# Designed miniproteins, single chains, continued (5): the designs that were tried, part 78

Each design is a single chain, and the fold is of that chain. pLDDT is the mean over its residues in the fold that is shown.

## One batch from the design tools (miniprotein)

Design m18694
Fold by ESMFold2-Fast:
Structure m18694 (fold): chain A 100 residues (1-100)
Amino acid sequence: SAKKKKAAEIVEEEIKLLEEKWPELKKYYSDEEITSLLIEQLETLVKTLLELLKDDPELAKKIEEIHKKTIKEMEANKDNAEKAYEIYLKGLEEIKKLIS
């Protein structure tokens, strides 16, 4: 559907922007600040995806499960920005595969 295609494009754009911004984040922010920022970005992204995909409750539930797992794993690695980054990217890729 057009909405699923748009949702996938939003996730792909987030992955690209994150990769482009990563060196500057590491230069100017602490590991804890970076991890907190990524958690906030994921929350905002998921909220946008759930609104766009609101007519698909099964898909919404699966996205929320990935979101919850990803946040928990990032919080467990709050002092390791590189690991939090890997967890975040994995979560985004799982969401992308789910909506494709």
Scores: mean pLDDT 88

Design m18695
Fold by ESMFold2-Fast:
Structure m18695 (fold): chain A 73 residues (1-73)
Amino acid sequence: MKVKVTVKVENLTDEVAEELKKLVEEAGGSVEIDKEKEIVTISGLTEEQVQKILEEVAEKFGVTFKVLSVEPE
């Protein structure tokens, strides 16, 4: 099942935003980034795919993600 996930990212830099967009789009999903609020919305992927991407980016950049919502599509 595909989900829409909204995530708060502490210290959302341009590099973190670009990597998230790349990985989400490579997996066949879509991403919306609000740099001022440091919020990222990911859609069109399974929850497992989103979790894997968030873990990879967190490990690479040393950032923390707080999942705000997960909604079925």
Scores: mean pLDDT 82

Design m18696
Fold by ESMFold2-Fast:
Structure m18696 (fold): chain A 81 residues (1-81)
Amino acid sequence: DDIGDSIAKMNQLAATDPATYKKARDALTKLGKKNQERYDRISKEMKEYGKKVSFDEATKKMQEEAMKMGKESTETFNKTV
């Protein structure tokens, strides 16, 4: 998965290029804070959304949001490296 791949690359980068690692770490830390805020918002919205749609539709919505978060983390890492 994109998040797991990014973590593996971060660990490799810490050993091979500490300067780029620091930039990637700081960028991902900042993105992580935004993703936490996004998760909190989604959790509140899901309570209302789940009352209006089927369980399957609610599950699909959660999976889509999770994929977007993973993509943003991967893009942030790739732009920094």
Scores: mean pLDDT 67

Design m18697
Fold by ESMFold2-Fast:
Structure m18697 (fold): chain A 70 residues (1-70)
Amino acid sequence: MEEEQRRAEEEGRERIEKNKVLIDAASEAAKLLNTGIGKAFESSPEEGRKIMAEAAEEANKIEEEALKKM
């Protein structure tokens, strides 16, 4: 019954790795958004809007790349 144990171990490892990718991506996206918000408030209204848009785009890209690996 060694095949059952190997399969369970591989499935467990894959689930942990996939979850880690999603968690890491979410954390990185959150950091980018928080940094963008801070910079936007320190900038002019026009520049702040551009900074926020760029931060949102970067965050979306990180999340999309993580989902592609799922």
Scores: mean pLDDT 76

Design m18698
Fold by ESMFold2-Fast:
Structure m18698 (fold): chain A 66 residues (1-66)
Amino acid sequence: MFTEEQARKLAELLKEKYGLSEEQEKEIVEILLTAKNGREAAEKIEEKFGISGEEINRLGVKAVLE
């Protein structure tokens, strides 16, 4: 789904915006790389960190374009 670089960029953007810890950033990268699709990844991130799927999708597009 995401490349490792794209997953790291998205996790970094989420960490910066929401004040996440380094461990939480690593967990987000793992979710993005292991999820079957974008919906599952967004669902897991929303469940664990309370970040909306809409926001994850918005920042995900930004991470892919960079």
Scores: mean pLDDT 77

Design m18699
Fold by ESMFold2-Fast:
Structure m18699 (fold): chain A 85 residues (1-85)
Amino acid sequence: MELEIKYAVVLPNVSGEMLKRITEALGLRGIGALGGLFRDKKTQKVYGMIGATSEENAREAKRFVEEEFGVETEIKPYEDFEQVL
């Protein structure tokens, strides 16, 4: 099923290896729609990011990542980013 991604859960201070572990853990729990590396269209900085189809799904992913991995996250509009990987 193709889902429209509307929200970005941005991970500003994570390594690629940490992002991989986070996305695998989220996938096993059915939380979030995608994970990868994305570029902020305004700053050109690359961040790890989890895409979400709803605000509720984004908040669930944010809570899970912050509680289980102890990393900071921010919820932003998905349209502000472009996929790199």
Scores: mean pLDDT 76

Design m18700
Fold by ESMFold2-Fast:
Structure m18700 (fold): chain A 69 residues (1-69)
Amino acid sequence: TADAEEALRLARAGRVEEAERRLARLSVQNPDAGKAASEAYKAARAAGLSDAEAMAVGAQAGLTTLRSQ
């Protein structure tokens, strides 16, 4: 949970590279949450959102998956 929460805070602060590293760690620690975050990020980027906006969407999807477990 900590990596997903930190990724969301970092993305909202515009710290994109740090948010990306936290989402990468989430993918290793919780594959379901990492997959949800990755799919949401890719969809947001395909919709034309910026890297920071797409990372915030991804981090939120990861958090939602963790909270549903």
Scores: mean pLDDT 83

Design m18701
Fold by ESMFold2-Fast:
Structure m18701 (fold): chain A 86 residues (1-86)
Amino acid sequence: SAVQTAIAKIANLLASAGPEAQPALDEVMKLFGEATRAAAAGDVDRAVQLFEKAIELAVSHVPEKAEEIRKAGQEAIDALRAQAAA
């Protein structure tokens, strides 16, 4: 899915930043898990808020990749909103 593809891209960008980014990767993945659970429960607004929080946390740790992270994150948010609208 577009959501899982975006999560994988962001995880790979954080992992490539080295071992110093591992705590951020763990927290970002936790937030993505909470966001996908919220979406599955029908709480799209909460899912989007958690996704946005995870994206900004990722950007704060790898600011050189901010554009790529935000683009992937926005694609995931758009996919979540589209699923809710269907």
Scores: mean pLDDT 80

Design m18702
Fold by ESMFold2-Fast:
Structure m18702 (fold): chain A 80 residues (1-80)
Amino acid sequence: HMTKAEKTIYNYLLRLVKLGIEEFKKKNPDITDEQYEEILKLAEELVKRYAKKLAENGDISPEAVLRAASEIQEELLKKL
């Protein structure tokens, strides 16, 4: 039930965050499959929350989305 703007932001933001998670996994090869799956679930929840906030605020610029991706990555690291 996402708006067109929210869905566009969601897809772009999710791609950026997943790239960051892939890099994190490369730097942390001892991470278990269960931990990786948990990171992906948390990432998707955060991406949905941030996409909704960005769409509601009209912050659809690449700069705003990149800042959101960085904030999500920081929040994921704090919850690990």
Scores: mean pLDDT 79

Design m18703
Fold by ESMFold2-Fast:
Structure m18703 (fold): chain A 70 residues (1-70)
Amino acid sequence: ATPRARVRITVTGADGEVRVVEAEVRSVEELRAAVLEALAGFSGPARVVTEVEKDGERVRFEEEVVIEPL
């Protein structure tokens, strides 16, 4: 079976709005898709915390992004 990781993505907008999205991902591409979905509807500066858990191991990433409105 394809290995799966459990991911929790927390997005904090400039106005202090917080969104949490949980997903199961099998690849970096699926992880990026989940992050983009978590960022949907935000604009301007946002802080993203991504937690990946696989086989009892947890890795945490913090990123600052700027979301440009189309």
Scores: mean pLDDT 76

Design m18704
Fold by ESMFold2-Fast:
Structure m18704 (fold): chain A 85 residues (1-85)
Amino acid sequence: DEQREAARRVTEEAIRAAGVDAAAVAGETLAYLQGKIAPEELSEDARRLARAVERAMLRYITTNPDADVAVVREAVLEVLRELAA
């Protein structure tokens, strides 16, 4: 729970720092991260958002060696689902 909450906060910070209309591209970014669309199908803003959250997730996992990768990944997808709704 604490790990999921920390991963959510890191994701939300990365989204704010990305400088895009995240709500407008969250659904597209979510579909890409779930493997439903190809990288070439992403808009420029969705690609920027995807890179931002992927880098944040990788940094969190790298600096927290005991982190459950599945929990971190689910936290990222959860934030994007909420934003897309």
Scores: mean pLDDT 84

Design m18705
Fold by ESMFold2-Fast:
Structure m18705 (fold): chain A 100 residues (1-100)
Amino acid sequence: SVEELKKVALEFLEKLKKKLEENKDKISEENYEKLIELLEETEERISKAKSAEEIADVLKEFNVKLGEVMETMSEEEKKLVNEIIDESYDEFSEKVLEAL
């Protein structure tokens, strides 16, 4: 259902946010603020989405904007953020299949 997909997407974003906060000391202040702002804006857009297609479009835009932020990062920051995303994404992918 659309509501179940929203819950899964919001849970994914909350986990990313929490892992970023735990690693805040390893990320530049400017890049950390950009990542948190992007996550919060994405969470609001997901909450307002009315279809699975809208949820997919929001997540696609999130991935594009995330990539743009990551281009400004050091190699060490990129590695850390990629590890956080990969760990969160594996769990998210499993839950999306269960929600469909």
Scores: mean pLDDT 83

Design m18706
Fold by ESMFold2-Fast:
Parts: sequence; structure tokens; C-alpha cells
Structure m18706 (fold): chain A 91 residues (1-91)
Amino acid sequence: SLVDTLSDEEKAATLVLIDEVAGTERLDEETRKKLAPLAEEMRKRLSADPRTLYEMIYEILKVAPGLFGVEDTDEAIEKKAKELTERVIAM
């Protein structure tokens, strides 16, 4: 999996970006502030290869679709994962 190329800290920093575009709050304020510089770096890196971002978002939505207001169906999850991926890249 492309997601396996990311460290736990890089995954957490990417969650900052995902929360921003999805309107969710899955990280506490202190963690978000600490990760903000790495999140900005991850924006630049993921813009060059959005497939890793898409896979990460897809895996997150598969585990907890309700946190994103998404129906627990493959079609809804895939559509939302693509939408959120495009929003992060457009930031």
C-alpha cells in the first residue's frame, strides 16, 4: 500500500489536511498546532502524487464513514475519498 510509505507522524499531519477539507475534528488542538508545519510540507508532497492521499482517505472512510457523514457503501466512500483528495490538492 502507498500509505505504508508514510510515517505515523506524516499520516497524522495528513489528517490535519483531511480534517480541514472535511470539516471534521479528529485531532486535539495541541496535536494540530504541533503538526501544522509538517501538514504544509505534506500538501506540497501529495500534490505531486495524490494516489497516496486517496488511499489514506479511502482507508479512513472505510473504518469510520459516519465521522464524515458518508453512507457505509463502497460507492459513497469512493466518491467522498475522491472529493476530499481533490479538495486537499486544491488547498
Scores: mean pLDDT 80

Design m18707
Fold by ESMFold2-Fast:
Structure m18707 (fold): chain A 70 residues (1-70)
Amino acid sequence: SDDNLQQSIDTSQKHLDDIENSRSLGEEYKKLKEEVDKNPDNEELKKKYDETKKEYDELSKRTDGIRRMA
């Protein structure tokens, strides 16, 4: 009984953490997009943008499922 409750709490906490991380990562992604638009020849900035976009897309897919179930 307590183990099932703890697992549910742990899962819910992970979902909340993912949502918060998604918001933070989304903001960083938007900022990087603006920087890339200003500096299109900056390869380091493009790489950081691509990495952040990949992380944001993966996290967004995960949190979208949670939001749809709410």
Scores: mean pLDDT 73

Design m18708
Fold by ESMFold2-Fast:
Structure m18708 (fold): chain A 76 residues (1-76)
Amino acid sequence: MAPLKKLTATLKAEEVPQEYIEEGRAILKEEGLDTDVPDEVAAQLALGVKSAEQAGVTPTKDQVRAVVDSLLEQEA
């Protein structure tokens, strides 16, 4: 375990697995949201949803949108 401040990982496109990018975009498409987001945002969304599912929580469309908005703010 790494007891560091950064609990929310920020991934760079060149460091993120392609499968997470594809998963993130699939989630956006399923929720009827804009899929035209940076690869880093898509990958982070997939990671966040995976973490929520691991905790037994299914994210709502509103929750997914809030996460994407937050990630886009970090990339801007």
Scores: mean pLDDT 69

Design m18709
Fold by ESMFold2-Fast:
Structure m18709 (fold): chain A 84 residues (1-84)
Amino acid sequence: KKAKLTPEQKEEFLKLVEENDKLAQEVAELGAEDERLQPLVEEAQRLIQELAELIEKGASFEELKEVLERIKKTLEEALEIAKE
């Protein structure tokens, strides 16, 4: 039923996951003491976990991209707060 990722899609996806992981680490480092960031960091972590599970299940690239976009959005919002 679920489409399996091509080797190329999986490789590109894993690279994007690594980039998002680094971004999340930077957000956590910059805003470590800002309690306003805690809910956003937790939400991003949940989305990252969902992403990993979708990869294991062989979800379509479209499904994976949707979660990636949500992770990026959440991290961008957290980064704005962390920089203020």
Scores: mean pLDDT 74

Design m18710
Fold by ESMFold2-Fast:
Structure m18710 (fold): chain A 68 residues (1-68)
Amino acid sequence: SAGEETVETLLIAARYEFQTAKTLEEAEASARKALEMARADPRVSEEQLRELEREIERLLAEYKKRFE
């Protein structure tokens, strides 16, 4: 579905941005931007948004360990 493709694209972009972020603040900003873009897209279902939120939180938590 278009919503699934959007979620996959945003997740791939977030992973790349987390890997290239110089600070935790940049990574958190990238996470916020991806979720805002998903929320603004009417093709993304509530269930797909929740799955994206969980995956982004998981990736961000993993990235945060690099600064601790």
Scores: mean pLDDT 79

Design m18711
Fold by ESMFold2-Fast:
Structure m18711 (fold): chain A 55 residues (1-55)
Amino acid sequence: GPAEEELRALLEEGLAARDAARATIAGQSLKAMQDGVSGEEALRAFRRGLAQAGL
């Protein structure tokens, strides 16, 4: 029914937003590497960013 269709659309939107947020945090970590941060520290920052965002 219409309510189920709306809930499915909201679920899909939420999953897409989560994946977009993950990509943004990964991009920030890659930029940090360009600014002289080591790959290991950039990976730690990525994992920290995910935890802080609840992802």
Scores: mean pLDDT 81

Design m18712
Fold by ESMFold2-Fast:
Order: structure tokens, then C-alpha cells, then sequence
Structure m18712 (fold): chain A 114 residues (1-114)
């Protein structure tokens, strides 16, 4: 399921790319600046998700990223999904943010907003 967390939407091609990469990964993050792909970050384990979180903080601060697409699976720990979300939402430069998240993560987010 897809959620637009900030801004309008993102290109279908980026969503399709995320779904392709999620076949072999538990986390995918695509970063864009002015329509150009800056980085494609992937993780296959909890340890790699934490590494992606640290790389994401750096890239958001240094590269002027304005668009982010995040993909997760049911295997991605929810606390790490929240950390990734919060890192991106803390960036004032990010104008467009889309999550392609497992249904279980979507339900958990809805409960937190209540």
C-alpha cells in the first residue's frame, strides 16, 4: 500500500522500481533532487536498515534531496520504519515523500495518529 506523507505524489516509475527492489530487500529508499536520482539505498537485514538510516541522514543534509520514496516489507521492523520516516520528515528540503509500506505498518501508523 502507498501513502503520500508529504507533497503531491511521486512518479509511477519510482514506485515500480521500489517494488522491483523489494523482491530482494526489506528496505528500499530512492532519493531525488530536482527530478534526478541522487541515491538508491537498499537493506536486507536490520543491521543494514540502521546503516541506511545513518546514510540517509547524511544525504538529506548534504545533497539537498527534495523527493523520497520508501519501500518496506512485513519483515522490516516497525521501529526502524518509524526511524526512517522521522528522519525524512525532519528534513525541511523534502517536498515529496511516498511510502510503499506493508499493510501492518500502515495500520500501526493510523493507530499512532489517533
Amino acid sequence: SEVVMRGEGIAREDVDRVHELLRDNILVVLLRKDGELVAELTARSEAEVREVAERLRRLLETEGVDGVVVGTTAATPYELVKEIRDIILASPAVRNMVFSAAREHMVAWQREVE
Scores: mean pLDDT 75

Design m18713
Fold by ESMFold2-Fast:
Structure m18713 (fold): chain A 93 residues (1-93)
Amino acid sequence: TEKKKAEEEGAKKNQVDELLAAGKAYIQGAIGDAENEEVAEKHIKRAEEYYKKAAEIADPETAKKILEEAKKNIEEARKEMEKKQKELEEKLK
């Protein structure tokens, strides 16, 4: 039935959305833990894994967009981490 097809598509979309939310949460965690470079890098790697899993579940067109967004989000997070690290260095003077 058409209703079952819509339910399956909805479930797949919900799974992708959950994985993307987890990836974004780890990005925020990395920024929050910027003072601990090792912990922050582990959070970035975890975020990359979640984005990759979301891309594997998504259709090819959506997967490409997910991977492009992941790259942008990670680069932005690294810039924010660098800014926080510089602010900490100024406080240690």
Scores: mean pLDDT 80

Design m18714
Fold by ESMFold2-Fast:
Structure m18714 (fold): chain A 65 residues (1-65)
Amino acid sequence: HMVELRPLTDEELERIKKEMAEILKTSSPQEAARKLVALTIYAVGLGATPEQIREIVEEAEKEAK
């Protein structure tokens, strides 16, 4: 591995999970969808792996229920 842009750290992953869960809890479905897409793109831009993105989305969806 030879990149400075690494996968999300545990702290970054936790922050993004919480942000997604709060969006799901507090926003209308349409607003939540828009914000979740933007947050996912942001996470990918930070270096999130597909596995980390899946974990974030699944955990946030479960936590928001």
Scores: mean pLDDT 74

Design m18715
Fold by ESMFold2-Fast:
Structure m18715 (fold): chain A 64 residues (1-64)
Amino acid sequence: MSLEEKVNNLLKILPTLPESARVPFAIRFLEELPEEEREKALELLKNSDLPESIKQALEDHLKK
């Protein structure tokens, strides 16, 4: 599965989760990716319709 397909699957799954589970799930998604794909995946997620709180949490995780 390509990175774009993985991101698309994440975007389909996130709205089906309770709000409290969305950030942990998205962080785990980034952790399962190779470092080189993680930054590109974050860029794709930041350009999506996700809530700003999720985007901020993912950015903070990437920054380390």
Scores: mean pLDDT 79

Design m18716
Fold by ESMFold2-Fast:
Structure m18716 (fold): chain A 72 residues (1-72)
Amino acid sequence: SKDQALSRLINLYLRLLRSPETSPEVIDLVLQALDAVGNGDLEAARQYARRLEELGATDEAETVLEAVRLAE
């Protein structure tokens, strides 16, 4: 469900915003992934997950990929 996908990404985004140690780059990539899923651009969301993984944000990348699977 797209609604379930968006809920997971919104929850992740809000959690990251409340963590002062979180990289601004990671926060921005999660926000971009949220926007991509909201627009139905699942390929863009997968690309943002890949960038998160390259930055070592493995848990955040996996959450984005789970949201993509839920939005399909």
Scores: mean pLDDT 88

Design m18717
Fold by ESMFold2-Fast:
Structure m18717 (fold): chain A 115 residues (1-115)
Amino acid sequence: DERIRNAIARLLESSDLSEEEKQRLLELGQAPIFVELKKGEVIDLITHPGLGIKVGDGVLIKVLKGELAVHRPDNPTPTVLKEGETLFIPRVQEGTRLEGVSEETVFYLVSWPGN
């Protein structure tokens, strides 16, 4: 949908994202959601209000500031993302959680529906 792509492009023009990052977000077809977490704050990807993510959806996470711990039910050890790092989750599982590790952590999510 060209209207959604144009809306995303306008939002991304006001961000510190690289042109390559902007292109990838446009290719994924969903508007990015920016999230800020304090140290020890935890959000659940499925149950958190405003994310609209369902089990089986694809998610791309990019850390803009601080460090983010990604807790997945299939891995007992969290994946820790540092500033500038990206994680792709091809199918979100129930119980997937994100935790702020730094005093202030800023990241964005791009999601798309699972079939």
Scores: mean pLDDT 74

Design m18718
Fold by ESMFold2-Fast:
Structure m18718 (fold): chain A 80 residues (1-80)
Amino acid sequence: MITKEAFDEALEWAKELNKKLGLNLSDEVLKYIVLKSLEQLGEDKDKLQMAIAIELLELHEKDPNYKLTEEEKKKLEEFL
């Protein structure tokens, strides 16, 4: 089970990384990547941070203007 506290901590870290590296990904995209990573890896902080960093870097390289699909938005809304 993903806690709101774990999500908020991971999201804060993802936002700081996004800012430091100048990736310019939207907050909505960061929230979705954080949620997806927590679902796959749980709350192991070191593994989670590495997975989030990889996902953000790969997404920026592949599609820096990526927007969530309707399905991805619904999944995020159901969690929040």
Scores: mean pLDDT 79

Design m18719
Fold by ESMFold2-Fast:
Structure m18719 (fold): chain A 78 residues (1-78)
Amino acid sequence: TSPFSYLKEALVKLYETMKGEYVTAEEIKEVAKSLGLDDASAEVLTNFLLREIDRNGDGKISREELEEALKKMGLLPP
């Protein structure tokens, strides 16, 4: 199965489980692995999410960036 098939599940779980204002690359990778992805697939998904959502380029995704991504995907209300 494509790592991108878990994209929505990973984003929702990150939002539900985030403990602060940001999620790090390591936290994203751990969430992807918790959904059943292997290390290589989790790395691909993590790098994709950082590239698409991390507007600051700091290697972290803020709560606001994650909320906007979820809204654009129809997973959160506008």
Scores: mean pLDDT 77

Design m18720
Fold by ESMFold2-Fast:
Structure m18720 (fold): chain A 61 residues (1-61)
Amino acid sequence: MSLRERLEARGLSLADVARRLGVSPATVSRVLDGRLQPSAAAFRRLLDELGVPADEIEVEE
């Protein structure tokens, strides 16, 4: 399941997640679309916000 689908299932907005991570909403959208490869630290922080383990989510490379 994609990060975008997980985000929608959790009822989180791009703006809310972006503010908590300290990035722009456009950056979050690009990560969810697989257009931007996040750093390991940023990716882990995003997973913590979604409340899911890293091994449940596949990021397209």
Scores: mean pLDDT 62

Design m18721
Fold by ESMFold2-Fast:
Structure m18721 (fold): chain A 85 residues (1-85)
Amino acid sequence: SLEELLEELEQLAEEKASIEDIMKKLKELVREASKEDLETQRKVILRAMGIISDHRQRNPELSTEEYRKLVQEFNLEVAKALKER
């Protein structure tokens, strides 16, 4: 379920998982969210963005460039999979 994927993503952030692992879970989340209505898609994306921010704050040693690439790749996956209105 989307809630389980969000909880798994939150756990990865708490455990200071690699950007690669965060991105893999985000891709799974976006695929599942694409099956839902636009309101649910927006709520899921907003929550995912919050989790990305939390992960960044927990990993001050990771570069700004690495997070920029993560956010770019996430936005690209969202653009490909989700309808925006």
Scores: mean pLDDT 80

Design m18722
Fold by ESMFold2-Fast:
Structure m18722 (fold): chain A 58 residues (1-58)
Amino acid sequence: MEARLAAAVDEAERALAATGEVDPAALMARYGLTPLELARAIAEAFARLGHEAAPLPP
């Protein structure tokens, strides 16, 4: 994973841990992510937090 994607994952993980939500538009704007990269970052953040009920399963 690129450093940019890793930073986005870290921010998404912190946001989810703190508030239970993440702002997709803010992540895309801050890290220059495509929609696919955004989906990847959010899925990885959920995986790191151990959320079994995450809707993005692969």
Scores: mean pLDDT 73

Design m18723
Fold by ESMFold2-Fast:
Structure m18723 (fold): chain A 89 residues (1-89)
Amino acid sequence: SPLEEAYKDLEEAGKALREAEKKGDASKTTGEAIRLVGSGWQLSLIAVKEGKAEEAIKRLKELAEKFKDSPLAKKALEGSVRGAEELAK
């Protein structure tokens, strides 16, 4: 489904950001952070349209915990949680 594809894209973006951050590549870290934010926004839009916002919020919180060793990935995913909560109002 589009939502499951969006979850996979988001997890891959989180992994890419974590790896770029660990390597200290500021340019790549910035690009991957933008990708993660964009992927989280797309996931939130799809989830709200499909009536699965609550499920998506829970799964985004789980991903934020999974990537907590990357401060930027955690912050971006927590931003996606807030975005999904606002869209679901």
Scores: mean pLDDT 83

Design m18724
Fold by ESMFold2-Fast:
Structure m18724 (fold): chain A 88 residues (1-88)
Amino acid sequence: TPAEEELKEFSKKFKDDTVLTDEEIDEFKDLYNYIGENMPEEQFKAGLLLLIRSKSKKAKPLLEELLKKAKSEERKELIKAAIKLLEE
């Protein structure tokens, strides 16, 4: 999908090797619940990539929860792409 390609292209430029811990995944969830749709797109994409890289069992449930709460179609498509990439 276009969103999958967008995340892959962003990943090429995002040279952060950080692997999120389960605690950091919980912190990201809390941050997004506070900021919501006001989170800048670049920061949101970075968060999605870090969740994908974590391979954590907490990442998929969080992405599914974010998908249910997302209000914009653009963010829904990015989250769907992240879920698909996490399963690879």
Scores: mean pLDDT 77

Design m18725
Fold by ESMFold2-Fast:
Structure m18725 (fold): chain A 58 residues (1-58)
Amino acid sequence: DEKLKKIAEETGQSVSNVRKVYRLLYEEGATYLEIAERTGLSPEAVGRIVEKLREVFG
């Protein structure tokens, strides 16, 4: 997904990590802390990815 690649480049994260955050947030309704625990990212990094996801996807 071209949009996920752009978010990965802007946040300094891998496309795989951005995709995991997307699925956990939108498919499972996970909290930022749950996403951080499941991805190994800091809650701050999760927050940055989520902000960019909302900008790109609505």
Scores: mean pLDDT 81

Design m18726
Fold by ESMFold2-Fast:
Structure m18726 (fold): chain A 71 residues (1-71)
Amino acid sequence: SEIAEVEERLIQALVNKDEETAEEERRKLEELIREAVRKAFPDASEEELEQLVAAELRATERAIAARLAEL
């Protein structure tokens, strides 16, 4: 999936301490998650969508942090 590909690129950028690439990949990741949430919950309010996006971003950041800790 696109999200998995962006996560892998973000992890590589973080390992390489490439802050510019890490910021770019984080922006892409947020947009992909936002689109996925909109598609999954088409009837959700704007407030509900923002809460769902925030929750997914938090979960994704935790997963990335866990993977980095294993390296």
Scores: mean pLDDT 84

Design m18727
Fold by ESMFold2-Fast:
Structure m18727 (fold): chain A 75 residues (1-75)
Amino acid sequence: MSEELQKEIDEGVREVHIAVLNSVSRSTGLTQASQALLQGYEHLLQGDLDGARQAYQQANALAPDPAVQARIDKL
């Protein structure tokens, strides 16, 4: 469980970083989905798993992604 949670945090950090870079490259700033992923990332960095799950659920509702759904299911 603790090892799996650490992997979820690490994977979340990488995926949010990529999503942010992709959003910035569009010259529109962050999309709503990418903003929700950033909020989830910040919650994960602070150890707030419930906040992270809620933010990731919002991101997945706006832009469905199987990887994001898998992370939600583990949180």
Scores: mean pLDDT 69

Design m18728
Fold by ESMFold2-Fast:
Structure m18728 (fold): chain A 88 residues (1-88)
Amino acid sequence: SLRDEVLALLAELREEFADDPIMVKLLDDVEADPAKLELLVEAVRRYRETGLSVQELADELAKRGASDALVFTTSLVLARYANRLAAE
Protein backbone atom coordinates (compact mmCIF):
# COMPACT_ATOMS: atom_id res chain seq x y z
CA SER A 1 0.00 0.00 0.00
CA LEU A 2 1.06 3.65 -0.33
CA ARG A 3 1.14 3.91 3.47
CA ASP A 4 3.61 0.98 3.59
CA GLU A 5 5.76 2.68 0.91
CA VAL A 6 5.80 5.90 3.00
CA LEU A 7 6.71 3.96 6.17
CA ALA A 8 9.55 2.27 4.25
CA LEU A 9 10.81 5.69 3.06
CA LEU A 10 10.71 7.01 6.66
CA ALA A 11 12.72 3.93 7.78
CA GLU A 12 15.30 4.49 4.99
CA LEU A 13 15.66 8.18 5.94
CA ARG A 14 15.97 7.28 9.64
CA GLU A 15 18.83 4.84 8.82
CA GLU A 16 20.55 7.41 6.53
CA PHE A 17 20.33 10.15 9.21
CA ALA A 18 20.89 7.83 12.23
CA ASP A 19 23.79 10.00 13.50
CA ASP A 20 21.64 13.20 13.40
CA PRO A 21 19.47 13.32 16.56
CA ILE A 22 17.38 16.26 15.23
CA MET A 23 16.56 14.39 11.99
CA VAL A 24 15.80 11.14 13.87
CA LYS A 25 13.39 13.03 16.16
CA LEU A 26 11.62 14.70 13.20
CA LEU A 27 11.15 11.34 11.44
CA ASP A 28 10.09 9.49 14.63
CA ASP A 29 7.58 12.25 15.52
CA VAL A 30 5.80 11.80 12.15
CA GLU A 31 5.73 7.98 12.41
CA ALA A 32 4.39 8.15 16.01
CA ASP A 33 1.61 10.70 15.21
CA PRO A 34 -1.22 9.20 13.11
CA ALA A 35 -2.48 12.66 12.03
CA LYS A 36 0.98 13.74 10.77
CA LEU A 37 1.53 10.37 9.06
CA GLU A 38 -1.84 10.70 7.27
CA LEU A 39 -0.93 14.22 6.03
CA LEU A 40 2.38 12.83 4.74
CA VAL A 41 0.65 9.88 2.97
CA GLU A 42 -1.88 12.35 1.46
CA ALA A 43 0.98 14.54 0.14
CA VAL A 44 2.68 11.50 -1.49
CA ARG A 45 -0.66 10.40 -3.02
CA ARG A 46 -1.22 13.92 -4.42
CA TYR A 47 2.32 13.94 -5.86
CA ARG A 48 1.58 10.60 -7.60
CA GLU A 49 -1.85 11.74 -8.93
CA THR A 50 -1.07 15.36 -9.92
CA GLY A 51 1.52 17.43 -11.82
CA LEU A 52 2.44 19.38 -8.65
CA SER A 53 6.11 19.62 -7.66
CA VAL A 54 7.54 18.73 -4.24
CA GLN A 55 7.82 22.48 -3.49
CA GLU A 56 4.19 23.19 -4.51
CA LEU A 57 2.94 20.36 -2.25
CA ALA A 58 5.14 21.59 0.64
CA ASP A 59 3.75 25.13 0.19
CA GLU A 60 0.18 23.74 0.14
CA LEU A 61 0.80 21.84 3.41
CA ALA A 62 2.25 25.01 5.04
CA LYS A 63 -0.83 27.04 3.94
CA ARG A 64 -3.01 24.39 5.63
CA GLY A 65 -1.25 25.15 8.97
CA ALA A 66 1.30 22.31 9.12
CA SER A 67 4.38 22.93 11.31
CA ASP A 68 7.74 23.80 9.72
CA ALA A 69 9.01 20.41 11.00
CA LEU A 70 6.20 18.51 9.22
CA VAL A 71 6.65 20.56 5.99
CA PHE A 72 10.41 19.81 6.04
CA THR A 73 9.93 16.06 6.72
CA THR A 74 7.24 15.85 4.00
CA SER A 75 9.60 17.52 1.48
CA LEU A 76 12.31 14.92 2.26
CA VAL A 77 9.91 11.98 1.82
CA LEU A 78 8.45 13.45 -1.40
CA ALA A 79 11.98 13.91 -2.83
CA ARG A 80 12.83 10.24 -2.06
CA TYR A 81 9.52 9.06 -3.52
CA ALA A 82 10.18 11.09 -6.71
CA ASN A 83 13.66 9.51 -7.02
CA ARG A 84 12.15 6.01 -6.59
CA LEU A 85 9.60 6.69 -9.37
CA ALA A 86 12.37 8.00 -11.69
CA ALA A 87 14.42 4.79 -11.13
CA GLU A 88 11.72 2.37 -12.39
Scores: mean pLDDT 84

Design m18729
Fold by ESMFold2-Fast:
Structure m18729 (fold): chain A 85 residues (1-85)
Amino acid sequence: SLQKLTPAELEAQIAEAKAKLAAAKAEFEAQKKAGKALPAAKKEELEEAEKQVKKELEELEKNATPAEVELAKEVAKAMLEKLKS
């Protein structure tokens, strides 16, 4: 019933989501280190990151195992908290 993609495609989606989260985190830290993060820009980026993370997690929930979805959620939540800080 939840099998809409091939196993390889499902794994690719999960890997891609994790890669995007890691990339976003690295980029945020790079901008912060460069001293370019303004309060307004930081707030807008946070809102955009939150929207994208939530969208990808929702898609994973429909096609992924509960264990993998839970792990992805934990990583996403930790990243959002770091972006807020």
Scores: mean pLDDT 59

